Designed miniproteins, single chains. Designs and how they scored, part 48

Each design is a single chain, and the fold is of that chain. pLDDT is the mean over its residues in the fold that is shown.

## One batch from the design tools (miniprotein)

Design m1645
Fold by ESMFold2-Fast:
Structure m1645 (fold): chain A 87 residues (1-87)
Amino acid sequence: DLIDILKAILENVKAEDPSLKEEIDKVLKEVEKSDEFDALVLLINKAIEIAKLRGIDVNLEDLLKTSGPKTQEILKEIKKKEEEKLK
């Protein structure tokens, strides 16, 4: 499942970069308490944050145009929650 794949990716990142351990552990703990949609939002958001930290340019608009409806909903929810936190 996509959730299991994303969890495995984050576990691997945590092993390669121990400085991210606390942040990744926090997300994984929240995922265990979340429904499927919220879990995907949390996991994909953390993956995007890590990609940007690694210097990978993530154009969210370009990703949206090639993504399925469910992925678009997840990406929109991530954007909405980040904008609400900045208020």
Scores: mean pLDDT 72

Design m1646
Fold by ESMFold2-Fast:
Structure m1646 (fold): chain A 79 residues (1-79)
Amino acid sequence: KYIEELEKIAEELEKAGDEKLAEEARKAAEYIRENPSVSEREKAVAVAAARLALLKAKGASDEELEAERARLAAEIAAA
């Protein structure tokens, strides 16, 4: 789940022209793949960071970014 989400986000970031953020998302996916014992919360945080970076790269408003942060924080807390 988390690895697949990070890889999809990386592809979208690359399409948006942000190779650096795409590389960071791929590195996060690689880290989780190599360290499967990392906590569910840590995995969720990595996905949340990549998702917010993608929204920002696509031109999301501050309001949209705030709403997404709140949603992701709730998901992380539930993990």
Scores: mean pLDDT 77

Design m1647
Fold by ESMFold2-Fast:
Structure m1647 (fold): chain A 111 residues (1-111)
Amino acid sequence: SAEERRRERLAELAEVLEERKEELIEPVEKTLEFYKGIGKEAFEHLYNTMLSLLDPEKPISELSPEQIAFLAIGEIYRTLGEEAIEELLKIEDPEERVERLIELLREASER
């Protein structure tokens, strides 16, 4: 089902971020700065546009670090809302921020 596929994709995102954490620290930071700069409404519009352009059968591990970061932040916004993004923005350490994002992706995969 679409719901099962969504949960599988959230779990896959968490796994990829865990395995590739070092290369995703900067892309995640830049994506969150972008979100803060343009605001939630503009970010949501761009995220929905990006989702329409992605190959749904392409493994997340084959996406660019920038695409992975944008998907992870977008899926957290979509599933857990603005408050989860605000929580990530309050974390000053970039590595702890990615670790918290991984936890949120795992939490979201259970919803």
Scores: mean pLDDT 85

Design m1648
Fold by ESMFold2-Fast:
Structure m1648 (fold): chain A 91 residues (1-91)
Amino acid sequence: MEEAIEELVRLAEELGFADAEEVRESIAKAKEKGVSENELLAMIYARIAGLYYVLGDEEKAKEALEKALKLAEENSKERAEILRKEMEELA
């Protein structure tokens, strides 16, 4: 999880979408709402994928979405379906 959080922070700061504090606060709020560690990790990878897509790195975006999808499938069928649709939109 820390590795994924660090990658998200780096990409978000690089693109000017959020600073490290905003990213970490968002993660803390999700934990307070009872989001599981696997669901949170899936959300982090989905966000990483979106940031890579903005950078034009479609291969890294797809790889991050595939990681998010696998994690979501173990916890929520609905979230996995949303991520599959996002992957199709990037292809």
Scores: mean pLDDT 73

Design m1649
Fold by ESMFold2-Fast:
Structure m1649 (fold): chain A 82 residues (1-82)
Amino acid sequence: MEKDLEEARRRAPSFSPAQIAGALAQAAYATSSKDPELKELGEKLIEILKPHATPEAAALLREAAKRFPEAKEAIEKLLKEL
């Protein structure tokens, strides 16, 4: 997973608001996993992506919470930190 995190760091500055919102939604969902490895990956991805979460990306992330009910609680928790 180290290679995936390095790639995320390199690509994050070039991501669109929609790409940031989608990646944050998936990372937030991963932090709710019972798998410790997926939880750690999600937490690290959030830290990489969070500085790139513009107001537009945050608005798209709120819309993702409505359309992805399984991740809603995790996304809402992340939105409090943005």
Scores: mean pLDDT 79

Design m1650
Fold by ESMFold2-Fast:
Structure m1650 (fold): chain A 100 residues (1-100)
Amino acid sequence: SAAEEFEEKVEEILQEELEKMMDEGLLTLEQAHELFELWLKYRPALREAVEKRDEEALLKVIEEFEKEALELLKDNPEAQEAIRRTFERIREVALETLAK
């Protein structure tokens, strides 16, 4: 389904970017784990928005997820910038998913 493809693509992006940020010394293993737990928290709401084809709800949930991720990294501006780029990729995947 479109929701399953969306979840798989977002999880791949998150795994790739979190591993890269850890390798660059921008994240500890604990911080990467906390960020992935945020994905698990937001995943059901994101799935529901995709299944309903509700672009406004989908983008709002992504915004809330990004806001919590940035708050976890508030003391690390370089990590916040990497997270903002990651969420730009997630928004692209969301819009591409709904366009199909």
Scores: mean pLDDT 88

Design m1651
Fold by ESMFold2-Fast:
Structure m1651 (fold): chain A 86 residues (1-86)
Amino acid sequence: MPLPALDLPPGPLPRSPEEGLALSEALRPGIERVIDEAVELLEQELRNTPPEDERAKLIRETLERVRAAPSLEQRVDYIIELLHRL
């Protein structure tokens, strides 16, 4: 069946990490693993990208922001923002 052409809206980004998608405790460890795997993939992509490339700078800055983020919701938001910029 054909998928409906639904462009995800640029979305009201959660106005704060606290107002983001309510993550149940049951989903938290799974989401943390996905974030960790995404960080590893971004680190691998950074190694394959020339250091002078603006993309490398964006990935590096996003990785630093993700690692410094105190909440899981902020980490998800930063990764989604990077994916929209790539």
Scores: mean pLDDT 68

Design m1652
Fold by ESMFold2-Fast:
Structure m1652 (fold): chain A 85 residues (1-85)
Amino acid sequence: GGRARLYVYTSDREEPVVVPATILSESETEIVVRVEEDGAVLTIKVLAKSGNVYFGQLTNAATLRTPEGPVEVRPGDGAVLQKLS
């Protein structure tokens, strides 16, 4: 799988949660990623694409471990996935 950076926008935070991720599967409508630090698997419904950046929403829930502490993500949370070389 390719390397990526995932930005998750939750309703309780102004700034996105930014985590390193690995792309497990990719299609025009859906991307599945694994968050590298905690191994959480997240599914993104793709709404738009521009270059190496996908815009969409999460379709499943998880708790992400971040340097700022644990963050609960939920279906409907905004997601931006930047593909890295």
Scores: mean pLDDT 84

Design m1653
Fold by ESMFold2-Fast:
Structure m1653 (fold): chain A 88 residues (1-88)
Amino acid sequence: MSKELEEVNEMFALTAVRSSAWLLERIARSRGDTALADEAQRLRDEATELLDKAKKDIDAGKFDVDKYREKIQELQDKVNALEKKLLS
């Protein structure tokens, strides 16, 4: 409900995306699927870059919760798509 709680919630969601991408990369590499592993690594890199930008935007008082939610949802959709490819 406070601005700080909303910021923390979005940072937590973004960290979860990064962690999921890391797990998917490890699973794909263990199966010899280098293409899926490289896709998961790119997703992890995107999540890391967005996390670093979010930290800077929070410090600068420029953190737009709605814009970050949209971007995090895009990354979450990519995680779900990768998970579906890897588990099918």
Scores: mean pLDDT 84

Design m1654
Fold by ESMFold2-Fast:
Structure m1654 (fold): chain A 87 residues (1-87)
Amino acid sequence: IDPQQLENEINSSLMLMRSSVMDLLRQKLLADPSAPPELIALTQQASDLYRQASDYYDQGDTAKGNALLAQANALERQARALEAAHA
């Protein structure tokens, strides 16, 4: 009902979705024997940070949620760059 609470709920749901996308990418990479270990590690780290961001949004800590989202986005960008180089 509070606009900030609603925004935090939406952000929490989006973070869980992004975490799931990273988990799916990691599962695909684990099935590929040529996948670089650093790429797999980055997908795990990004997934974990998205879940932590979701938890902070659920607590109403928008600042902490946003900080972890920024970190997760940076790791996802690194993972996507390595994935493109591997493919």
Scores: mean pLDDT 87

Design m1655
Fold by ESMFold2-Fast:
Structure m1655 (fold): chain A 70 residues (1-70)
Amino acid sequence: SSSERRELILRYTKEMFLLVAEALDNAYAEARARGIRDREEWLKIFDEENEKVKKKIEELRKKLDAQLAA
């Protein structure tokens, strides 16, 4: 049903946003641990954490697509 589809989308969307928030928190923690004050170095750490989260988000998208197709 449309309500079940909406509930699935919202559940997966929430999970994806939580992963993005986790990546940001991890990037800040890593920058602080390394004593990094340079913006370019912070951006590199943030990019590394985003790449890790990108794979997990892609897995969630595939799982959502499979459930929506069923």
Scores: mean pLDDT 83

Design m1656
Fold by ESMFold2-Fast:
Structure m1656 (fold): chain A 88 residues (1-88)
Amino acid sequence: MTMADIVAALDARYRAEAEAADEDTRIALGVRMLVEIAAGGVEVPLPSVEQARRILEELDKWAKENPDASVEEIREKILEIYRKALAE
């Protein structure tokens, strides 16, 4: 599958849940979708809003320190940060 195919499949899967969600829940849904894209479309547990915000903060910090990172390095880092956040 292409990245566009994965994104389209995840959008279709979670569309109704996202449309019904409040702003904070949409952040958690967005982070789950980002992680599932990085995982090649594999389903992952929904993080809490607090976990989702920490994941975004750590990823932003890492991205600023690694501006020349490859797509593969970004993918691996998203999965690493997500696993750490869920281990709390």
Scores: mean pLDDT 75

Design m1657
Fold by ESMFold2-Fast:
Structure m1657 (fold): chain A 83 residues (1-83)
Amino acid sequence: SAAERAALERLIAALRDAATALRDRAPEEVILEALRALMAARGEGDEAADILLDHLRADPSFRAGYAAALEAAAARLEERLAA
């Protein structure tokens, strides 16, 4: 449906924005806004974004891997939209 496609496009954008903010080491408020948008696109609340940000602050290796995982997820969803 058009609504399902729009939701998927929003999720792809949110995944890309969060990955970019993390990779480019954006200011923390920019990262938090990107994570909140990502959680909203996934049907989750702001608390999930805050918990994730705390984990990303505590674990630099997790942060690097997480940014890469978000990029990979966005690419897979983009391939699905193109099919």
Scores: mean pLDDT 86

Design m1658
Fold by ESMFold2-Fast:
Order: C-alpha cells, then structure tokens, then sequence
Structure m1658 (fold): chain A 82 residues (1-82)
C-alpha cells in the first residue's frame, strides 16, 4: 500500500541521513563512503521491488532492509573506532 511505502521511505530517509552525518564526521572515510554508496544502491533496488509486492511482502522487505541498515551502522562505527 502507499501508506507502507511512505512509512518505509521516511524511516529509510532518517537512516540515510544518519549515515551521511557519520560519513561527514569520519572525514569522508573511504570504507564508510563505499558501504553507504552500496546501501543507497540496495535502497533503490528495494523500492523497485516494493512496487510488485503484496502488502505483507512489502512489510517483510522493509523490515529486512531497515535491520540491515542498523547492522551496517554498527559495522561502520566499529570500523571508525578501531
């Protein structure tokens, strides 16, 4: 549904804004920059898939993507603290 897609886009936008802040504060660390670019590409592919999915499948895909984003945030923060 449009409501699910809008909520997903809003949550993903907040996550991507946090990644941009981490990248800026890292001094454009090459590892962080690459990981964020890859995640942004995955986001575009997820949005394309969402258009063809049922409401239940949209929720599952949205949750999986957002959880991967949380894991990536942890990964880049660990990298920067080493």
Amino acid sequence: SDAILKEFEEQAKKLLERFEEILRESGEDPFVKRKIAEFKEEYEEVLKKMETLSEEEQVKLAVQFLLRGIGLEAEVLVHLRQ
Scores: mean pLDDT 85

Design m1659
Fold by ESMFold2-Fast:
Structure m1659 (fold): chain A 60 residues (1-60)
Amino acid sequence: MAEEAAKLVVEAFPDVADLSEEARRTIVVYVLRELGLDTNDEELIEEVMRKVEELLAERA
């Protein structure tokens, strides 16, 4: 689930690499909500944030 959310973040929001950590977190929460996932799960939010960073690093 976290990997799917992270992939959707990177694909839907191509400028996410240039955003602040706070803005990226806002996008992650938005995507989790759209996927019907628990937006109150801080561990899930952090895991998706890490996966987004990993995906962006792979593209660099």
Scores: mean pLDDT 78

Design m1660
Fold by ESMFold2-Fast:
Structure m1660 (fold): chain A 92 residues (1-92)
Amino acid sequence: MTYTINVRGSESGEYEKSAVAETMEEALDIVRKEIEEFKKRGEGLVIEVQTSGSVEDSEKLAEEIRKIAEEAGYEVVGIQSGPTVHMLLRPG
């Protein structure tokens, strides 16, 4: 299974990370690192993850990312799930 991860600054709009992961665990580790990096700067971010899996896999991925963001002190401002998980996160 393949996860394509793109991260951009919510204020800059610039893509700062693009990566491919073969497992959900690897994808979530990449997401966690990017959230921590943006947290150090006090900045919001947009996370986009496309999965080669089902809609249910995307929904589970969205829930796991939401949990990581909230645990890091971020507010989840917007979520879209489907073939691509799209989340707007800002410092809480």
Scores: mean pLDDT 80

Design m1661
Fold by ESMFold2-Fast:
Structure m1661 (fold): chain A 91 residues (1-91)
Amino acid sequence: MLANAVLRVTFSVPVTDEDLAAMTEVAKAAPGTVSAVATKTDARTAAVGISAESAEKARAAAEEAAAALKADPRFSNIESVEVLTEEELAA
């Protein structure tokens, strides 16, 4: 069964639809990602959902995606990236 992890991404500027599309592509490129999608949760906060084959793979893919987002010059305005696992989402 697929497992899920989420990146909570906070920006210093308002999140655009272009930012959401680019974050989705970065998350899909992470090793072990089966599917990914970014959605805007607040004016400056987005959630990037990542599905993988197992909880361990979902977390690993989310951590790789978080590192990639922090290193990507398109996202120089990121203030924080938080990795949340399925267990942490249920709490």
Scores: mean pLDDT 81

Design m1662
Fold by ESMFold2-Fast:
Structure m1662 (fold): chain A 87 residues (1-87)
Amino acid sequence: MEKANETAELTDRHIRENPGNRKQAPEEVRRRATELALRAVDLALKHRGKVARDPEGEKLIEEALELARLGVETGNAELLDAAALTL
């Protein structure tokens, strides 16, 4: 049998136990997180060409990726919005 993704299983269990807090399907949350991660990578590549070292820019990209990861793990769309605003 195929193994379920651990993050997917944890997210599903959380939604099942707290159905009133569910706002979006887990697949939609993952899609948005992936798009945000790709945008953060593109920004990191552009920063590499424009600034030799920008600790604030690098920190913002890392923070956006961390928020996107948490959004996927918890199924929280608000964290995905926060990640988008950070980029």
Scores: mean pLDDT 59

Design m1663
Fold by ESMFold2-Fast:
Structure m1663 (fold): chain A 64 residues (1-64)
Amino acid sequence: QVAALQQQAQQAQQLSAQWEAEYKKLKELADQDPSYVPQASGAAISYVGYQTQAQLYQQQAQQL
């Protein structure tokens, strides 16, 4: 149902925003210490993943 997909999209957007903030923090650490590069990469993958999930839920809701 459209309402459920919109709620899932909002949750995915919130998770994406949280992981984006974490990525920015880890990226600054990685610039000073390369040992943080894998953690920054992981955070980037997470926020992009949730952003994509949010877009998919929005598109599916619009096509119903």
Scores: mean pLDDT 80

Design m1664
Fold by ESMFold2-Fast:
Structure m1664 (fold): chain A 100 residues (1-100)
Amino acid sequence: SPIEEKLKKIKEIIKQILDETDPKKMVELFKELVKLLKELFLSLSEEERQEKAPEYLEEFQQVADFIIEKAKSANDEESVKEVEKLEKEFILFVEKLLKE
């Protein structure tokens, strides 16, 4: 299934983020995660989006928080700002899809 393959890639990239030590590389992986999640949401039906959005947003925010913590520990303020920006943009994207 195309959806199953996207979910597998999403799980793989989350694992790569959790195993990464460089905040700059975590941010690049996070950008790919955002791209894959947007593609996933666009592939879902309206009903599936309503059902799955809370779970996916919770996991997404946990990953964002992990990267922000690592970036703060490294005194990488630019990576903190980039992740916060990407998080806000993705949440807004999902909110718009759920209303349309």
Scores: mean pLDDT 88

Design m1665
Fold by ESMFold2-Fast:
Structure m1665 (fold): chain A 81 residues (1-81)
Amino acid sequence: SLEDLEKRFEENERLAERVYEALKAAGIPDEVARFVAGTVKLFGGRSGAAAAISLLKSMGYDPETIAKVEAAVDAVLAEAA
C-alpha cells in the first residue's frame, strides 16, 4: 500500500541519517558521506550502500577509504536488521 511505501521511505531516511553520522565519525569527507547517505535514502540500506560503494570504487577512491565506508555502513545496517 501507499502507507507501507511511506513507512519504507521513512525507514530509509532514518538509516541514511545514521549512515551519514557514522561516516563522519569515521573521518570520511562530508561530500562522500552525503553521497553514500543519499543513495541509502533513495534505494534502501543494503541496495543503496552497495550502489554507492560500487560507484566510489569506479571513481577511483582508494581501498582504505572504501574499507572505512563499508565498515561504517555494515555496522549501521547490522543494528537495523
Scores: mean pLDDT 83

Design m1666
Fold by ESMFold2-Fast:
Structure m1666 (fold): chain A 85 residues (1-85)
Amino acid sequence: MEEEAYELARESVLKAIETGDWSLPSEKVKAFLEELRKQGASDEELKKALLAAQRAAYELAPLLGFSEEVLAEAGAIIDANEAAL
């Protein structure tokens, strides 16, 4: 589940870099989480999947041209969310 969310987010971000369609990562991850919810996934499982997706996007963030300030803030948010699981 987490690994699938991570791979999906990674692939969708790489596709967004290729195509310029920055709605793709959010749309793909949202659709994946909605399918997991329909299959009876718990809130904790959905949170873990979302965090895996966010981690994948964060690891690719240097390729996206984000500033060091934005990267530091995003990393802190992901770390805080992981600690809250």
Scores: mean pLDDT 76

Design m1667
Fold by ESMFold2-Fast:
Structure m1667 (fold): chain A 80 residues (1-80)
Amino acid sequence: MSEEQKRVEELKKKLLEAADENGKLSKEGLVEVLLETTDASRGVAEAVADYYISKYGDENGLISKEQIEEWANRALELLS
């Protein structure tokens, strides 16, 4: 497995761990994952999280576990 594929798997695990009991990832949960996995400042992490929530979030600004898994599977296919 490449370094990039390992990074995707790590991000998937962290995102799934940050999801709530209903399998929904909030903006704050995404920000915390970005702060753990990158050298980004909180302001940069919040801007990146806003972008992903606008792209993949539901009407409540939450990303489902299914969306996280789909993203990871697509990213792994592109890296294979």
Scores: mean pLDDT 78

Design m1668
Fold by ESMFold2-Fast:
Structure m1668 (fold): chain A 98 residues (1-98)
Amino acid sequence: MELARRVEEAALAHWDDPERMHEEIVRLLREAGLEELAERVEEFYRRLLEDPEGAAREVARMMEEIEKLPFTLPDLPREELIRLGLAAFAGILLHEHA
């Protein structure tokens, strides 16, 4: 629970800088001993930069599987998709781990 809050705080603190947001989330996960989750976040961030719409759709599908409810992402600017996709993916990983 505390780690999820710290990750959310880091995402909000660095909302205008997705690269820094990514660095801080990965650092927090590694400090917590969650190296596998840190690696998954790094891989996802790379994919998010290459195809933000495709990566965002993947996150929406993961949300549907967890909540068993349909999710539709709004049509957002590229940088907004990167920020939201990164924050949501990190949250999903922490939820699965908890």
Scores: mean pLDDT 77

Design m1669
Fold by ESMFold2-Fast:
Parts: C-alpha cells; structure tokens; sequence
Structure m1669 (fold): chain A 107 residues (1-107)
C-alpha cells in the first residue's frame, strides 16, 4: 500500500470510531451502559487500527495527527471505565472529548 492509501484507510477507521462513540453517548443517555461499553470497545479497536496505519505511512501529516488519535483512544478508554463504574456524566464527557479530538485529527 502507498502512504496515501494507508492514510485514507486510517481516515475511514477514524470516521467509523466517531460514529461508534456518538452511538455510545446516545446509549449512555438512554441508560444502556452495556451497549455503550460494547460500542466503546469497538471504537477503541478502530482507533488502534488507525494508529497502526498512520505509523506505517511515515508521513508528516500522520506524525502531526498521531498525538490527537492517541489522546482520543485514551479518552475512549476512560469513557469505558467510567461507564462500567456507573459514572454516566463522566463517561459522556470522556466520549465527547474523544469525538472532539477525532474531528480535529480529520481536519
């Protein structure tokens, strides 16, 4: 794969992660903690894949955006942890931070 193909595949995974995290926020607001945790783990897998593809591309654009994707993955993991502990407001806040960071990574 070319560096451009790797980055475009990474961008698809970032977009999928945004959709999954937004669904997790909606699930939390409805009190469906089990669904939110499931969606959060699925989003984390997409972010791990995106991070791997970005590192493999070795492009300046990827290097600039890597810290944002790493922070977003950390935010998703915190959201999952808060959701499991029943801290709904903190879980939603962590997931919203992840969405913000991922949108910045796609600019």
Amino acid sequence: MTPEELLEEARRHLREAIELVQKAIDAMKKGNVEEAVRLGYEAALHLERALYLMEQSDSPEAKERLPLVRKALEAVRKGIDYARKGNLDEAIKAFEEAVKLLREALE
Scores: mean pLDDT 89

Design m1670
Fold by ESMFold2-Fast:
Formats: structure tokens, C-alpha cells, sequence
Structure m1670 (fold): chain A 96 residues (1-96)
């Protein structure tokens, strides 16, 4: 289920990036869609220069986003994971 959801999520992300004219991001997302879960985590960590733990967290957020979780709630999860204050989170939401 998780691996299938991740594949669908990356394909949706690729379509969104392509619609915005970001062909490079769309190609990368399609590559990630064709990889197995473990390889996706490693590739994302390598490309974004983040930890494997951060890459897993990012994949979970992407699934939630494409499952219909509101952006405000996703940003709150990011803020909690990164140790940001509620005040800083509200400021960033107001700027987006």
C-alpha cells in the first residue's frame, strides 16, 4: 500500500511540475515513481542532501498532500519536525 501510494504520489507530482513548466523536476519525479521504496528514500536523501530520516518524513508528507491533507496542516507537521515555533509557522503561512 505505502509503496503503491508513493508511486502514485510521484506521478502526480511529476504532472504538477510539468504543468508548471519544470521539466527537470517532472523527469526526476518520474524516475522516483519507478523505484522501489528503499531506493526512493536513498535517492531523495542523496539529491536533497538530507538524512534518510528526513527523506522518509518528506515522503510521508507528499503522500498526505496528495491524499488531500490541507497545506496548513502539512506545514504544521514540518514545523514540529524541524522544531519551529507556532509564531514562526504562522508568519510563514501568512507569506505563502
Amino acid sequence: ALDEKLRETFLAYAEEAEALGDAATAEQARRLAEMEYEERVKEIAKELKISLEDARFLLELLIKRYEGTPDEELLREVARYRGLSEEELERRLAES
Scores: mean pLDDT 72

Design m1671
Fold by ESMFold2-Fast:
Structure m1671 (fold): chain A 74 residues (1-74)
Amino acid sequence: SLEEAHRYAVRIVEAIKNKNFEELKKLLEDAYEKLPFDTVKRILKVLIRYAKEQGNDEAAKIIEEFLKKLEEKV
């Protein structure tokens, strides 16, 4: 749902801002289980750009590796 997708996006943004990488990883896995695959991919691509713009290279790397893993497991 749009509401559910929005809640995950907000929580992931907060994890990136707070440099809480363990929470970030948990949120990525939970979003993958709860949201449609295409919705997750679109959100993650936006969040990678956001993390890089914030200078949070570690968060960007975590999200990029997760996205790569998802695209390989079609």
Scores: mean pLDDT 82

Design m1672
Fold by ESMFold2-Fast:
Structure m1672 (fold): chain A 58 residues (1-58)
Amino acid sequence: MLSEKEKNAIKEGLKKLGMSDEQADAIVENIEEYGNIEESIKKVKEKLKEKGIELKEL
């Protein structure tokens, strides 16, 4: 499970990229489920890129 600081940083980064709170929450839930933050962030970046969003801040 992610720390509160990690969850907040990821959500803030995603919201800065124009994602809604609901979308950011869903992504954080996915990361928590895997328990592997690096692998989950990689998958999240891939999905965001498919939607035309490039994740550069975190």
Scores: mean pLDDT 66

Design m1673
Fold by ESMFold2-Fast:
Structure m1673 (fold): chain A 65 residues (1-65)
Amino acid sequence: GGFTVAVPEERFNREAVEKVVKSFGAEIEGVREFAGNVLVDISKPEGFSEEEKEEIREAILKASS
């Protein structure tokens, strides 16, 4: 399964996001821009727990700042 992380456009760093996503064993399924944010669609076959989603989101945002 997958989920989406919103990253402010001004803080979006593609290399940092890709590195974080890969470190969790996940893949980027898509990237799109919306209302000043970059929406990153992330998935892995086994899916994500709510705790894991929060960890990935925080890691992406911290790496992008």
Scores: mean pLDDT 81

Design m1674
Fold by ESMFold2-Fast:
Structure m1674 (fold): chain A 96 residues (1-96)
Amino acid sequence: EEIDKEAEGVFALMRARADVGEGKYEEAIRDAQRAIELLKDNPADVAEAYLVLGEAFDGMGKKDEALSYYRKALELAEQAGDERTVKRARELIEKL
């Protein structure tokens, strides 16, 4: 049960990252939200999904929403001990 949800969630997170890189921000938002729902038991992956969600809103010029999601990603990444996502979230907030 959890294995199937995790695999689907990881694929959704990978698609969301690719979508941001391709400027497909609406698709990135959908895929990141799907990843958050499926990966609820993995706080590091949830933090990364919020980071991607923030990047999508940032790409769309929605800076206030992007800041909100980057801050959520930072909080969750710090709680999860994910130093890489913490550093990325701080960098993206600083550039905003």
Scores: mean pLDDT 86

Design m1675
Fold by ESMFold2-Fast:
Structure m1675 (fold): chain A 58 residues (1-58)
Amino acid sequence: MAEEVEELLRKQGRPGLAERYRDILRAMENSPVDPEEGRRIAQEFVERLKKAEEKVKK
């Protein structure tokens, strides 16, 4: 769920990603894309950002 993803990001010390996730959800809310599809896109986007940060860490 949206709140669950935000909590996970904050818990991992990534409050900026939590804010980006909210921004993406808000953008999808006003987009022609279906709300459910928009949330999936937002979740995948955040997951990709987390993976990118882990790759940079290596």
Scores: mean pLDDT 67

Design m1676
Fold by ESMFold2-Fast:
Structure m1676 (fold): chain A 87 residues (1-87)
Amino acid sequence: KLEERLRKAVEEKDIVELIRILLEMGIKLETLRKLAEAKSSEELAKIMDEDKSITETQKRALLALVDSLGVTQEELIKALEEVEKEL
């Protein structure tokens, strides 16, 4: 059912819900913040590789989701701020 929530968030471009799902999957808020601040795809991959709590499957899913959503760095940062208010 986590997969269904993730699929729906991608389809609706619900970035806030996507971030909540990633946190529930065990990805650290600090890592998500670093990902949002990444300046290149190479830096994005490096940040994910440095966080040993993220599995290879999760890394591939994150890259695919960012690409499919067409989200900007600014949109990711704003969504993170909204989720942080709830924590």
Scores: mean pLDDT 70

Design m1677
Fold by ESMFold2-Fast:
Structure m1677 (fold): chain A 94 residues (1-94)
Amino acid sequence: SKIEELQKKIFELTKETGEAIRKKDYKKAAELQRKLTETAVERYELLGKHEKAEAVRRLGEEEAKALEKGDAEEAHRLNLRLVAELIRLVGEEV
């Protein structure tokens, strides 16, 4: 299914983004983070999880901007905020 395709792509992009960060290739990490954000947004929208899609869109773009600046600590902080927001939203999507 399209949702399964997107989930596999998210897993691959997450791995590639982490590798780019480890190599300090922040330009590539930012490009991969934007692709990851777009893919995750598409998946959440297809699942009808519009609040999660919006959280990913907003915080994912901020994370990509932090990576473009070479600010890995800020990117990590934003990723933790996204995870917390997605956990918060799990109980509200009915």
Scores: mean pLDDT 83

Design m1678
Fold by ESMFold2-Fast:
Structure m1678 (fold): chain A 100 residues (1-100)
Amino acid sequence: MVVMPRKEEQEFLEELIKRAKELGLPITKLPKEVAKEIFEEKGIPKELIEKYLQADEEDEVDIGVAVAIYGAILENIKLGKELSLEEAMRKLAEIEAKEA
């Protein structure tokens, strides 16, 4: 199923891929330090970046996950609300478990 990402998410994905290529990295994963730099360049507050990217114990983030985090942050800014990625993922898992 081809879901067209929102324009902002697509532009962010293109920037992540460009940075990965410039660093000689796979286009599937980025070090969290590199992802943080790109988020800061997009005007995301440092506190939100640390909150979302430190939700797991991994040193790297999947590019698709980074795009999803960016989309979630933009939506939360529009709504004037902060949502934890960990809490959102937990709620999704609970919904899926109830439908099983």
Scores: mean pLDDT 65

